Designed miniproteins, single chains, continued (6). Designs and how they scored, part 4

Each design is a single chain, and the fold is of that chain. pLDDT is the mean over its residues in the fold that is shown.

## One batch from the design tools (miniprotein)

Design m20114
Fold by ESMFold2-Fast:
Structure m20114 (fold): chain A 71 residues (1-71)
Amino acid sequence: SEEEKKKIKKEILRLIGEILRLIGEIFDLELELKKEKDEKKKEELEKKIEELEKKIEELKKKMDELEEKLK
């Protein structure tokens, strides 16, 4: 139904919002990484970036599944 499609579209937009927020967090961490001189702190920042990138991939998969339901 059209109402079900609207609910799915709203959830997709919510997931897009979460992805954009995580991209912003990665951007901030990458700026910190460029300024960081301590090797251990660099490794911690790189690990945080990798964890956020993994979350983005999981959200993209959920978004793809929802987009298939709209077809």
Scores: mean pLDDT 88

Design m20115
Fold by ESMFold2-Fast:
Parts: structure tokens; C-alpha cells; sequence
Structure m20115 (fold): chain A 68 residues (1-68)
């Protein structure tokens, strides 16, 4: 069973993959479908994280300030 650190690491990895895919292939329909699948998996892992470790901080991608 994944530990707290393993769940956090997997969520971060999925967020990084989604960011990379969006940056390189964002307009491709196949890439869009993959982004949706990765998003669903990320939400599933976040739900598992909340269920197993309630109150833990959800990981986020540390990015420079986005334009408004």
C-alpha cells in the first residue's frame, strides 16, 4: 500500500506530466484525451490521500507567478 510520501510523490509526478504534455501537445486531441485521463488519475489519488490522511496538504506544482 502506498505511504503518504509515495502518494504525494505520485500526485506531483502526474501534475508534472500533465504540465509537460499541455506545454508540448496541448492542441492535439490525443494529448487532450491523455490529459483528461491523467487528471482523473490525479483526482483519484487526491481522494485516496484525503481518505487515508485527512487534513494533509494537497501537493501543488511550484510555478512562477502566472499572468492574471
Amino acid sequence: MPSLEELLARIRALLVEQARLQATQGDDPAARARLEALGAETQRLIAELEARYPGVEIPDIDVPALPA
Scores: mean pLDDT 71

Design m20116
Fold by ESMFold2-Fast:
Structure m20116 (fold): chain A 71 residues (1-71)
Amino acid sequence: DENRKLALHNLEVALESLKAGDVAAALAAIKEAMKFAPELRELLEEARRHLQAGDVEGAIELLEKAIEKLK
């Protein structure tokens, strides 16, 4: 499934961006992942809210859960 692969790629980019301290890049990658995995929209919107609140660790946990759901 092309959409699943594109969603996984963008979620991995988001996770690596957060590890590098680049919240803006992570938010862009999360938005892109939502286009390819609309079934994860609620989970990814929750991750985005955590990032907007400054909770990077909580966002990482939610992104890891999203990646696991696509495996």
Scores: mean pLDDT 87

Design m20117
Fold by ESMFold2-Fast:
Structure m20117 (fold): chain A 60 residues (1-60)
Amino acid sequence: DEKKRQALEYEIEAGMALIQAAVLDLILPKLTPEEQAKAREEAARLREKAAELVAKAKEI
């Protein structure tokens, strides 16, 4: 029960991170070049975090 809840929480967090990364990709053309560089870095970090969270969920 507790393990299933923890796995679900990791999957939800991963999903939220992927949605945030997708939103950054969508707004990217509307940003300044300086903001675009930061947005790309943030999107990459969010996708990496999502991959780590999915891996943690699978370990449970």
Scores: mean pLDDT 86

Design m20118
Fold by ESMFold2-Fast:
Structure m20118 (fold): chain A 70 residues (1-70)
Amino acid sequence: MLSKEEQFEKLKEKYEKIIKKLEEAKVSQEQMDEFRKKVSEIAEQLEEGKLSLEEALKKMEEELEKILKE
């Protein structure tokens, strides 16, 4: 089983990849701030044990897809 630290490392790696994609897509500052806020909520839920790592990563992908489809 992955430790909490390893789970957060994977979440951070995913976050960094998504931020790079959003920067390359030149999304608005408003969209970037919204994404960061949602990631903070996901990270909090993961820390509280309310989300699994898989669920957290899936939610981050869904938020990216929402921004890129607009």
Scores: mean pLDDT 80

Design m20119
Fold by ESMFold2-Fast:
Structure m20119 (fold): chain A 75 residues (1-75)
Amino acid sequence: SRAEEQAKRDKELNRKAAETSLDMAEKAIEQGNLELAERYVENALFLAKIADDSELIKRAQELLEQIRKKKEELK
């Protein structure tokens, strides 16, 4: 059905957007901008949940924990 095809397309677009946001988060970590990195990871997690991609959800959650740990180390 057209609705099923559209759902697949929307899922793929959200998955790609989540992956891009994770890449941006990793770059922000490399630049020492943990606040920006956290925002990108939160956006990636939101998009990964919309895409219903369990692997991307886990990746975003793991990166978020890493960022939180780095922020604690800087206190």
Scores: mean pLDDT 87

Design m20120
Fold by ESMFold2-Fast:
Structure m20120 (fold): chain A 65 residues (1-65)
Amino acid sequence: MPMSDDQRIESAAGILLSKGWSREEAMKTAKEIYQESNGDPKKFAELLAKITGLDEEAILKSLTG
């Protein structure tokens, strides 16, 4: 099943939290990245990879289920 917008944002926030971000900062950043990506999972993964230094393909796999 495709993930909802809220589920993708929560997943991204979870990744940011694992990197030491506060919940408020993680959620704000995840929402901003999601808006910048226009809902495109590949662009969303690219932006997350740039911020976190994690593997883009691993992030994309997590976001696409």
Scores: mean pLDDT 77

Design m20121
Fold by ESMFold2-Fast:
Structure m20121 (fold): chain A 86 residues (1-86)
Amino acid sequence: MSDEVKRAAANAWSGAGRLKPVLEKAGMKAPKIDELKVTHEPGRTVHEVEFKDLEIPEIDKDKVSEREYKGIEYLAKQVEKVKAAL
């Protein structure tokens, strides 16, 4: 797995957790990403993730702020990068 995909996985995980309340406001189910384990050691980084339900539903722009909508779009982009690498 490339460093870009590792970064996308970390961003997808953190984004899903951070945006879960926003997605729930929009009446949408957040993608299920199991706990990301990241071990940082000098010269070594280990990432362990399990992805479930990587589909992000169509966003109802009227139910979220513009900033929240852009955050969800960013999350969708990170999820698609991970899916493309699997």
Scores: mean pLDDT 63

Design m20122
Fold by ESMFold2-Fast:
Structure m20122 (fold): chain A 72 residues (1-72)
Amino acid sequence: SFEEGLKSLEEDFEGLKKWAKETKDYELAIKGLERGLGELDQMEKYIKDPELLKRIEELKEEIKKEIEELKK
């Protein structure tokens, strides 16, 4: 389901944040985060549920902020 897929992407985001902190491999972490953004963009094309769309928008914003922090 889209809800299960979104939950997996939320869990992947938390895992990538932890992995980046532990490994200091920010380049690979950023690539993983950018992949997550692409997957969220694809999901948005098929989702009509306003609650799920809000969760996707919030997750995309958090991922974008993390990418900017890792680039510093």
Scores: mean pLDDT 85

Design m20123
Fold by ESMFold2-Fast:
Structure m20123 (fold): chain A 67 residues (1-67)
Amino acid sequence: SIEELKAELKEKLLELGLSEEEAEKAVEAALKKDSDALYEIVGPKAQESKDLDLANEVSALAAELAG
């Protein structure tokens, strides 16, 4: 469901090092298909993260939410 995808994306974003507020904004950006806003929030944290699997999971969930 959309609600499960939102919850899963938020969880992965928090694991990536985003704050609760940043994660919520990123989920909203993904839902609105606002790729620029999503990248501005997530991009820097993904670059700092050496967990490529987690970064790929975030990307896949965001794409699924965007459709």
Scores: mean pLDDT 81

Design m20124
Fold by ESMFold2-Fast:
Structure m20124 (fold): chain A 60 residues (1-60)
Amino acid sequence: MSVIDKLVKAIVSLDLERAKELIEKHKEEIEKNLDKIYKALQNLVKDGYEEHAKEIEKLL
């Protein structure tokens, strides 16, 4: 499983601490795949988890 797949899984699972850890350790790879990450965050907002999405977005 790629780092991006792990981060998307953490985002959809509302695992904010895991998402923070992955972003901090793999910043460069994540910056190359921001489209996939923002799509996952948009899905969180649609599901009513806007505050969780905002916390993750601050780390990007």
Scores: mean pLDDT 82

Design m20125
Fold by ESMFold2-Fast:
Structure m20125 (fold): chain A 75 residues (1-75)
Amino acid sequence: SAEVDKALKEASEVIDESQYKSLRALADTLRKLGKSDKEVAEMIQRVLEAYKASNGDREAINAEMTREMARLLES
């Protein structure tokens, strides 16, 4: 949980409240599906990399969260 909490804290400092709630819900869902804290933290880091690569573009961040959720919940 410490790894996930740290990644979520970093995300909360750079993304908006709506995006943060979505990311937190995604992280909680993946943990309930049996993903490790490391895997969940790495997923949050991919969302943060989308933030950095897009210079904070909200649409790019939302697209990355959608891809991460779809990939793991479609299986």
Scores: mean pLDDT 80

Design m20126
Fold by ESMFold2-Fast:
Structure m20126 (fold): chain A 69 residues (1-69)
Amino acid sequence: AINLLAEKGDPAKVVPRLVQFLRHEDENVRKAAAEALGKIGDAAVEPLAKFAKLLKSDDPDVRQKAIEA
């Protein structure tokens, strides 16, 4: 569903919702949101900067998935 939002949704409206998922407790949700933002590309520049802040978090799973992306 998260990937579908990136492909068929309006990037300006979808990006804020994906940014909320980057704050989710579930690492799988955070990973899916990061992948969806990557597919949007340039439209996700500001949300990707927020994701970079998560790379400095104490959550090793978030850091691992960000490195892979």
Scores: mean pLDDT 60

Design m20127
Fold by ESMFold2-Fast:
Structure m20127 (fold): chain A 86 residues (1-86)
Amino acid sequence: MKEKLEEARKAAEAGDPTVIEKLRELAQSPDPEIQREAARIAFLAALKGHAEEVRDVAVELMKSPDLDVQIEGTLALAAAALAERA
């Protein structure tokens, strides 16, 4: 999972659409640290042109029992909503 986080981060920075599949896998992680990092990468992916696809991932992260993951997921959803309207 940590290797997938690094790959997802690089894909998000590059605006690569493969980031979405990586984020879906990371959002399903039982590790809250991995889920928090996935939410931050989702935020970046939304700003890099993948706002529509990020919405589903952000909503899934908001269902996490970890409050920090819920907050980061909410921020990713907000970024996706704003970027999609631009």
Scores: mean pLDDT 82

Design m20129
Fold by ESMFold2-Fast:
Structure m20129 (fold): chain A 88 residues (1-88)
Amino acid sequence: MEGASGYLTKGSALYQSGDFKGAVEYYEKAIEIEPTAEGYINLGDAYAQLGDKEKAIEYYQKAYELALKENDYDTAKRAQKNIEEVKK
């Protein structure tokens, strides 16, 4: 059985190989088990690569809100920057 971190690892491997649709599927499985700000950023990155700007922004916003609730200001800043880059 694969935990959330295992699914994030598989998603990242697929992302690095250019399989962004596969990356989305594994990142979604990870956040279904345990929603994390980092997981939402990874999902946003994968949707941005697929050209789905609206979904990318949606997941970056979720990452930003969750990071703020967890006092993870570095991840919150990263999510905000990614939103600005996609809105270009």
Scores: mean pLDDT 85

Design m20130
Fold by ESMFold2-Fast:
Structure m20130 (fold): chain A 58 residues (1-58)
Amino acid sequence: SREEAERLLEKAREALKKGDYVTMSELVGEALELAPEDERIRREARELQEERDKAAAS
């Protein structure tokens, strides 16, 4: 469901904050699998991936 996907993205944000990029990527993948056609979930997932890439490039 969308709500479950949003909760997974919330956990992914916490993983990103901790520098745990592996867990973050796994949680983002699970959220996208739960809501593959949801534009909002896809957008939030993309934003998280961009933040990860920015952090990793530092």
Scores: mean pLDDT 82

Design m20131
Fold by ESMFold2-Fast:
Structure m20131 (fold): chain A 68 residues (1-68)
Amino acid sequence: MPKAKLTPKQKDIVDKAVDTYKEASKTQSPEDALQKGLQVLSQGVSDAGSSPEHTSTVGTEFLNRIEK
């Protein structure tokens, strides 16, 4: 099956975004929590360099993790 491979930096970005989403979801609406998570994700991707492949991989993994 197709499987996304993450670098250690990409895993760190996703983990931070997921943690932000989960913490925000305890006090904020689901939409606000998602926005906070996406902002952390976008900042991490920007800091690491915004290659299209890396952006897509990180975004997909973030969405998969918050759906669990």
Scores: mean pLDDT 73

Design m20132
Fold by ESMFold2-Fast:
Structure m20132 (fold): chain A 106 residues (1-106)
Amino acid sequence: MEEAKELFERGKKLYEQGKYDEAIEYFNRALELFKELGDKEGIAEVYEMLALVYLKRGDFEKAISYLEKAIKIYEELGDEERVNDLKEQIDSIKESLKDPAVKAKL
């Protein structure tokens, strides 16, 4: 658990610094360890952070995919508030994709 949390925390700091490729590498390493441990909350948090990274990179399809993966886990955990928040985030992304100015930045 400590190793997975340390990798996750490192990924978050890299994300804050705009080092998105390095953040993805650390998040993927954290994800692998959380999956080995069966830490569903850790897996969901990594999926949320991967979604944010892909949003910053303009990869909206991957961002939505990761949010949907996080939603599935939070539904299994019974965390309805997080499920509703993440669904609202997906709706916001889909709505922004209808704006020609957003698509032109891809």
Scores: mean pLDDT 84

Design m20133
Fold by ESMFold2-Fast:
Structure m20133 (fold): chain A 58 residues (1-58)
Amino acid sequence: MKVDLEKVAKELGLSVSNVAAALFYLESDMSLSEAAEYLRISQPTLSRNVRKLKAHLS
C-alpha cells in the first residue's frame, strides 16, 4: 500500500520528515530508543508521531 507522506503530514499536522521517521520505525525491527537515536530525533517526539500515524492507518 502506497503512503502519500505529504498528504498524511497535512492530515496529522506534522512535517513530512516526522511522518517519514515514524513510518521508518514502524517498518523496522528497531526499538523506539534505537530508532530515535538513528533518526536523530527525541524519543518522546518519535513515540507521539508513531501513535498518531498508527491511529491514522487503522
Scores: mean pLDDT 77

Design m20134
Fold by ESMFold2-Fast:
Structure m20134 (fold): chain A 74 residues (1-74)
Amino acid sequence: PFRLASPEEVEALVERLRREAERLEALGTPVGREAAERLRRLAEELASEPKTEADLGVAEIEAGVEKTIVRRAL
C-alpha cells in the first residue's frame, strides 16, 4: 500500500530541488548546467500530480545521482 505524500512534503522537496539546481548552475560547468536542468524537470514532475512517499524517495535518489555526477566531474 502506497501512502500519499502531504502537500507540504511535496512543496518542501520541490523547493529544495529548485535551490539545488540553482547551486549546480552557479558552478558554471556544462555538467552542472545539465544536472540543474534535470533537477528542475524533476521538480516540475513532482509538482504536476499527487505523489506517494515512494515517489518522493525515488526523486531524492535521482537528485543524489545528479549531485554525485557533478561532484565526480569537478
Scores: mean pLDDT 80

Design m20135
Fold by ESMFold2-Fast:
Structure m20135 (fold): chain A 90 residues (1-90)
Amino acid sequence: MKIYVGAAAPNREEAERAAELLRLMGFEAGVVEGELIAAGARAPDVESALQAAKLLRMMGFSAGVVVDGEVVWADSEEGEKAALAAEELL
C-alpha cells in the first residue's frame, strides 16, 4: 500500500517551506513541479498522512492524502491534485 501526502504551494519557496515542515514531522519530503507546484512525502500509514495534511492545511497550504492512487482526504481540489502529483513524481 502506497500512501502519499501532498500540499499545493503558490511558488517554489513556499513549496520548499512545506517540504521542510514535512521533514520536521519525520517524513522524507520533496518538491514536485508539474501543472502545479507542491510538496509531498510518502507516509508509513494513513493516520500519520492525515495528521500531516491537516497540519499543512492549518499552516495555509491546500493539502490532500492519496492511498494507492485514490484520494482518501483533501481540503480542496488543489490539495487533491498535490497529493496525486506527489504519488506520481516521488
Scores: mean pLDDT 84

Design m20136
Fold by ESMFold2-Fast:
Structure m20136 (fold): chain A 100 residues (1-100)
Amino acid sequence: MKAEEEQIRKIIAEQLRQMLERSTAAGSLSEEQKEYLEKAIEAILKGDYEEAIEYLAKALNIPKEEARKLLEAMILAAKRKLGLLTPEEEAALEAEAAAE
């Protein structure tokens, strides 16, 4: 449902904003990396996940594949909070929890 997709995007954007604030306080990101993280947040809010993955990869200095996995994990976590997980998605998260 479109309303739930917007809620998911807002939850992910808030988690990324918290990451930006913590990284700013810790001095762990360069100014350029902070700008890329802000662009990733904007892309998430627009629903452009491919653009968000590209900016997350640049912001965190990780490969696009790792940024994709991070975004997918954040989407699943947001769906869990909203009770929107499919049985298959819930089973996958339970399997990950069993691995610690």
Scores: mean pLDDT 77

Design m20137
Fold by ESMFold2-Fast:
Structure m20137 (fold): chain A 55 residues (1-55)
Amino acid sequence: SEAVEKAREEHGMTDEDLETLKEIAESLGLDVAVDLLMLNTGLSREEARAVIEEA
């Protein structure tokens, strides 16, 4: 997806970083993982949610 490509190429997110965010989403909830990704990248909430759901 374009959101995942943007996170990887423009914001330097690795596959390991994305897997960690998925684990956070499963443990603490999707909204927490979305907020953390937004803080680290500056992606919109919609883009951050798409990255976590699609990664």
Scores: mean pLDDT 78

Design m20138
Fold by ESMFold2-Fast:
Structure m20138 (fold): chain A 86 residues (1-86)
Amino acid sequence: SERERVDEEIRRRLEELLEKLEEVAEKAQSNGDTKTARRARALATLLEGLTRELLESDASPEQKRRAFETMAEDAEREIERLEKEI
């Protein structure tokens, strides 16, 4: 169904963002930057929680896609900021 396809797309994109955050956390940790590593892990936890709530919601596929796109864009901006801190 359309709902299942959108949910699968969202889960896949979440996995990509979480992988980027893990790379940032590992790089920060290797540099002794515990603050940046902690911030990357906190963002990963937040994204997982917000995405779970979104997927469990009664929102339409279109609404879920738009909401996730906004979260993904915000996350990518924060990831870029964290990468500059390392």
Scores: mean pLDDT 88

Design m20139
Fold by ESMFold2-Fast:
Structure m20139 (fold): chain A 87 residues (1-87)
Amino acid sequence: SAEKQEKARQAVGAAFLATAGIVSAEMGDLEAALQSLEAAAEIASKISPKAAEHLREARRAVEAGDIEAAREHVLRAMKELDKAVEE
């Protein structure tokens, strides 16, 4: 359906931006990391409030310098995005 296709496109977009955010954080580009994670959370909020909350937790972890925790939050967000597309 068109709704499932749109959710899939949004989920892929959010996952891509979240991954880019973690890569930027690992490279020491804090500004780019926070911008990418916020953009990912905004897109995710349209299809999964749970995924959006995990992405905001990832952003807070990056602000705290905890890239490992940020990565774990992004993985949880991706799991919730997968559920939103398939359910």
Scores: mean pLDDT 89

Design m20140
Fold by ESMFold2-Fast:
Structure m20140 (fold): chain A 99 residues (1-99)
Amino acid sequence: AAEKGAEGALEGGAEGAKKALEGSATGVAGAAAAVAFIGGGAEAAIAVRTKGAEAGAAAARAGAEAGARAAEAGGGGEEGRRAAREGGEEMARRAEEGA
């Protein structure tokens, strides 16, 4: 269960990164958001394994917020912000499924 949740968090982070890159108005904003999502997915995976699915979901939400901030800072605007939110929800959902 925890292992599956950790894998889901990593996959969700990768999917969030893909959506951020596709939704970004600039390559810089997309790249920054993608890094934040990949990092957030990794942190969520660790949290699922060590603290359980609820902690994993919380870490995934934090990663989504970081991705949204990175998208805004890089000039991604509304599209980058929306992509970051979608990716974060996917990460949280997959981490929770590992319960």
Scores: mean pLDDT 65

Design m20141
Fold by ESMFold2-Fast:
Structure m20141 (fold): chain A 66 residues (1-66)
Amino acid sequence: MENLEKARELLRELLDERGKKANVSLSEEEKEEKVEEILEEHLKTASEEEILEAAELHVEAVKNGS
């Protein structure tokens, strides 16, 4: 549960960072929908911890890269 909530926060941050770079803003509802879609697909084959680790790596890559 805790890891799942943390993964949601990181996925929202990832979407925000990508949106900033692309000069695109998603609504709060659109971000929530995208986060839930991503989590639902990944939870079919991955654990909450694996999803959290992947989200952390992606956020760091987006923040440090172009």
Scores: mean pLDDT 73

Design m20142
Fold by ESMFold2-Fast:
Structure m20142 (fold): chain A 63 residues (1-63)
Amino acid sequence: MEEAERLRRRAAFAQETLDEVKKAGDEIYKKNPELKPQTDKAIKVAEEHLERLRAEYEAAVAA
């Protein structure tokens, strides 16, 4: 139960990080649209990290 709460807090931080990555990616894309695949990949990695933390939280609650 305490582990689930810690994972919940980590997920909240990961969400804030994702928002920052998306903002930075938009600025990079405007300056260099050729880097769109790189910015898209960075956003996807951040999204996958958040989803993994959410899955770990669900597993911790279910355990």
Scores: mean pLDDT 79

Design m20143
Fold by ESMFold2-Fast:
Structure m20143 (fold): chain A 56 residues (1-56)
Amino acid sequence: MYLTREQAIEIFKKHGYSEEEAKEMLEKLGAERISTAQLGKVLGVSPSTVSNLYYE
């Protein structure tokens, strides 16, 4: 599954990061969109956990 930058920012915020921290992490990844697996690696959680955060 792929997420837009906006969707990835919302997941970071749900996981306790600020919007500014989320944007900085996404810029370091250099992607307009990010996979749940890549986001899971950044957050230190499984891709399934990222998917659950997105759907909640």
Scores: mean pLDDT 70

Design m20144
Fold by ESMFold2-Fast:
Structure m20144 (fold): chain A 56 residues (1-56)
Amino acid sequence: MEEKIEHIVESTVEMAKALGLSEETALKLLREQLEKLGASDEQIEKAVKEARERLA
């Protein structure tokens, strides 16, 4: 789970930068992907914080 979450965060951040997506849109897509994967709310919150830092 952790490894898959890390990969999804990295992939989403890279895609957002490549496509010029807003931070809000990128974080929304990340959240949706993690929810589909069955990640817990705590795991989603941690991943969103990490992605936000990488997009800043």
Scores: mean pLDDT 80

Design m20145
Fold by ESMFold2-Fast:
Structure m20145 (fold): chain A 58 residues (1-58)
Amino acid sequence: SDLEAQKKLLEELDELAKRSKDDIVRAMLLIARGVVKASSKPVSEEEAKKILELLKSL
């Protein structure tokens, strides 16, 4: 479900930020997490996957 996908995306972004040793990458991940959480509509499963893969490539 889209709500489950968004929840998982937020959890994955939080974990990536915690493990990041680069301050800029960590800041970008936390900003992305905040934007996703502030969205008035849940992120779809497909969108969540694309966002996570993009951010993992940083």
Scores: mean pLDDT 75

Design m20146
Fold by ESMFold2-Fast:
Structure m20146 (fold): chain A 70 residues (1-70)
Amino acid sequence: LKTGKDLVKKLSEELNIPEEKIIEAFKKLNIDLEMPAEELKSRREELVLLLSGLLNLNKEQAEKLFDILS
């Protein structure tokens, strides 16, 4: 992935969550959809914790998010 928008699309496809819900979670965390993937990966631990809470992710979904950001 290259940007936050790519992450939204990939998470929607992998976790079966509507893109609109992921975008709303990004807005709550002040994450720009144009944010570079390198920046997102540097914040991996923070983003896994916060997005898991906001999107009510189960353990499997949280592990997939961690892998996507690795």
Scores: mean pLDDT 82

Design m20147
Fold by ESMFold2-Fast:
Structure m20147 (fold): chain A 72 residues (1-72)
Amino acid sequence: EAEKLAEEASKYVKEAAKAYAAGDEEKAEEYGKKAQELAEKAVELVKDDPKKLEEVIKKIEQGVAEAGAAYA
């Protein structure tokens, strides 16, 4: 479940970056908030499992990096 939430968070990060690049700041903010909420839930589910936590964080970071590269 946490891995699925992290994957969804990464998708919303990319959608937020795409919307922002298109000039739709309102949509970018909405998708960004969804990504943040999903990421927080994923981290909460695995906070007591260091290896799972690392996997979740890496998935989120990869999504952010890809979004940043596409936007920049």
Scores: mean pLDDT 77

Design m20148
Fold by ESMFold2-Fast:
Structure m20148 (fold): chain A 64 residues (1-64)
Amino acid sequence: SMEEELKRKNEEEIDQVGSEAAQKKYKELEEKRPPRSEEEREEMNTKVVQVAVEARKKKEEEIK
């Protein structure tokens, strides 16, 4: 149905925004200081995921 197609398109846009935010944040953190240990890598990944989640949520609110 048209509703399902629109929902899928919106989900793809949300995913793309999240992915772009994650990539940008990862690049910023890596440029500042590359992770030297597994613990630092996990902390970095946590921050990247956080930014991606926030970006996706913001995009979802815009679509509604």
Scores: mean pLDDT 80

Design m20149
Fold by ESMFold2-Fast:
Structure m20149 (fold): chain A 76 residues (1-76)
Amino acid sequence: SSNLEEALKQLEETKKYLEELLAKETNPEAQAILQRILELIDKLEEALKKGDLETARKLEGEIQKLLAEYYKLKAA
């Protein structure tokens, strides 16, 4: 569906943005968080492609938590 195509496109754009952040990141803790988020985005893309909405929702929650942790670390 068009909604799935838009979601996958948004995740691809987010992944590229996070990969650019990771390439410039010098803090090892921040690097680890960004790497973990990228791994979870790959799993989320696969869950969405398979129609596994339960796994997708769980992965979305974990990504949101890690993004919040990353921004808190960078604000300190």
Scores: mean pLDDT 87

Design m20150
Fold by ESMFold2-Fast:
Order: structure tokens, then sequence, then C-alpha cells
Structure m20150 (fold): chain A 78 residues (1-78)
């Protein structure tokens, strides 16, 4: 069913990469931890705890997360 939600553990000091398998609109939210740098398709932005962003993604896209503190990011397909 559309609307799958997943929690991604972003470990401090390492890049966490997530492969997108389905085209769609996705919400990315930092639910705990420190600021998280998000990179996808040459775009980069920072999400603070409690911030979210909606992004249109395609199958085969890779999202990269980086944080200086252990953090949790929720990715939800809308």
Amino acid sequence: ASGDSQIIDVKAGQITRILINDDGRYSIAVISGGPVQVEINGQSFILNPGESRIIDLKAGDIISFYADSDSKVQIQKL
C-alpha cells in the first residue's frame, strides 16, 4: 500500500544512504538527534530536529544523510 513509513538510524560521523525503489512524493523528517544534512541528486539541505521537507523522488534515486550526532529520520511516501 502507498504510505509506507520507515525510520532511518543515522549514526554520528558516517554517511547513511537510502535507495528509493518507487517514484513518488516523500516526506523526510528529523524526529530525534541533531541537525541532519540531506543530499539527493546534487541538492543539499539541512533539517533540524522537528523539521520536515517534501521531495519528489524517482526509482533509483539515492538519499544520503549525515549528522554529527546519532539521529533518526523518518521517510514517508505520500
Scores: mean pLDDT 83

Design m20151
Fold by ESMFold2-Fast:
Structure m20151 (fold): chain A 55 residues (1-55)
Amino acid sequence: SLKEKARKELAPNGDGVVTPENAARFAAIARKAGLPLTGVLTDEMLDAAVEELKK
């Protein structure tokens, strides 16, 4: 699924924490969606990442 793809790309360790290598990508998604920059993949952040992967 696109949610699984987004989770694996941003938090490949499976702990829901965005890796340092993906911090810039996470920040861009969060800013575009108007979401807080926490470094953790919340459900809202995953939904925003899925929308970016659909484009």
Scores: mean pLDDT 75

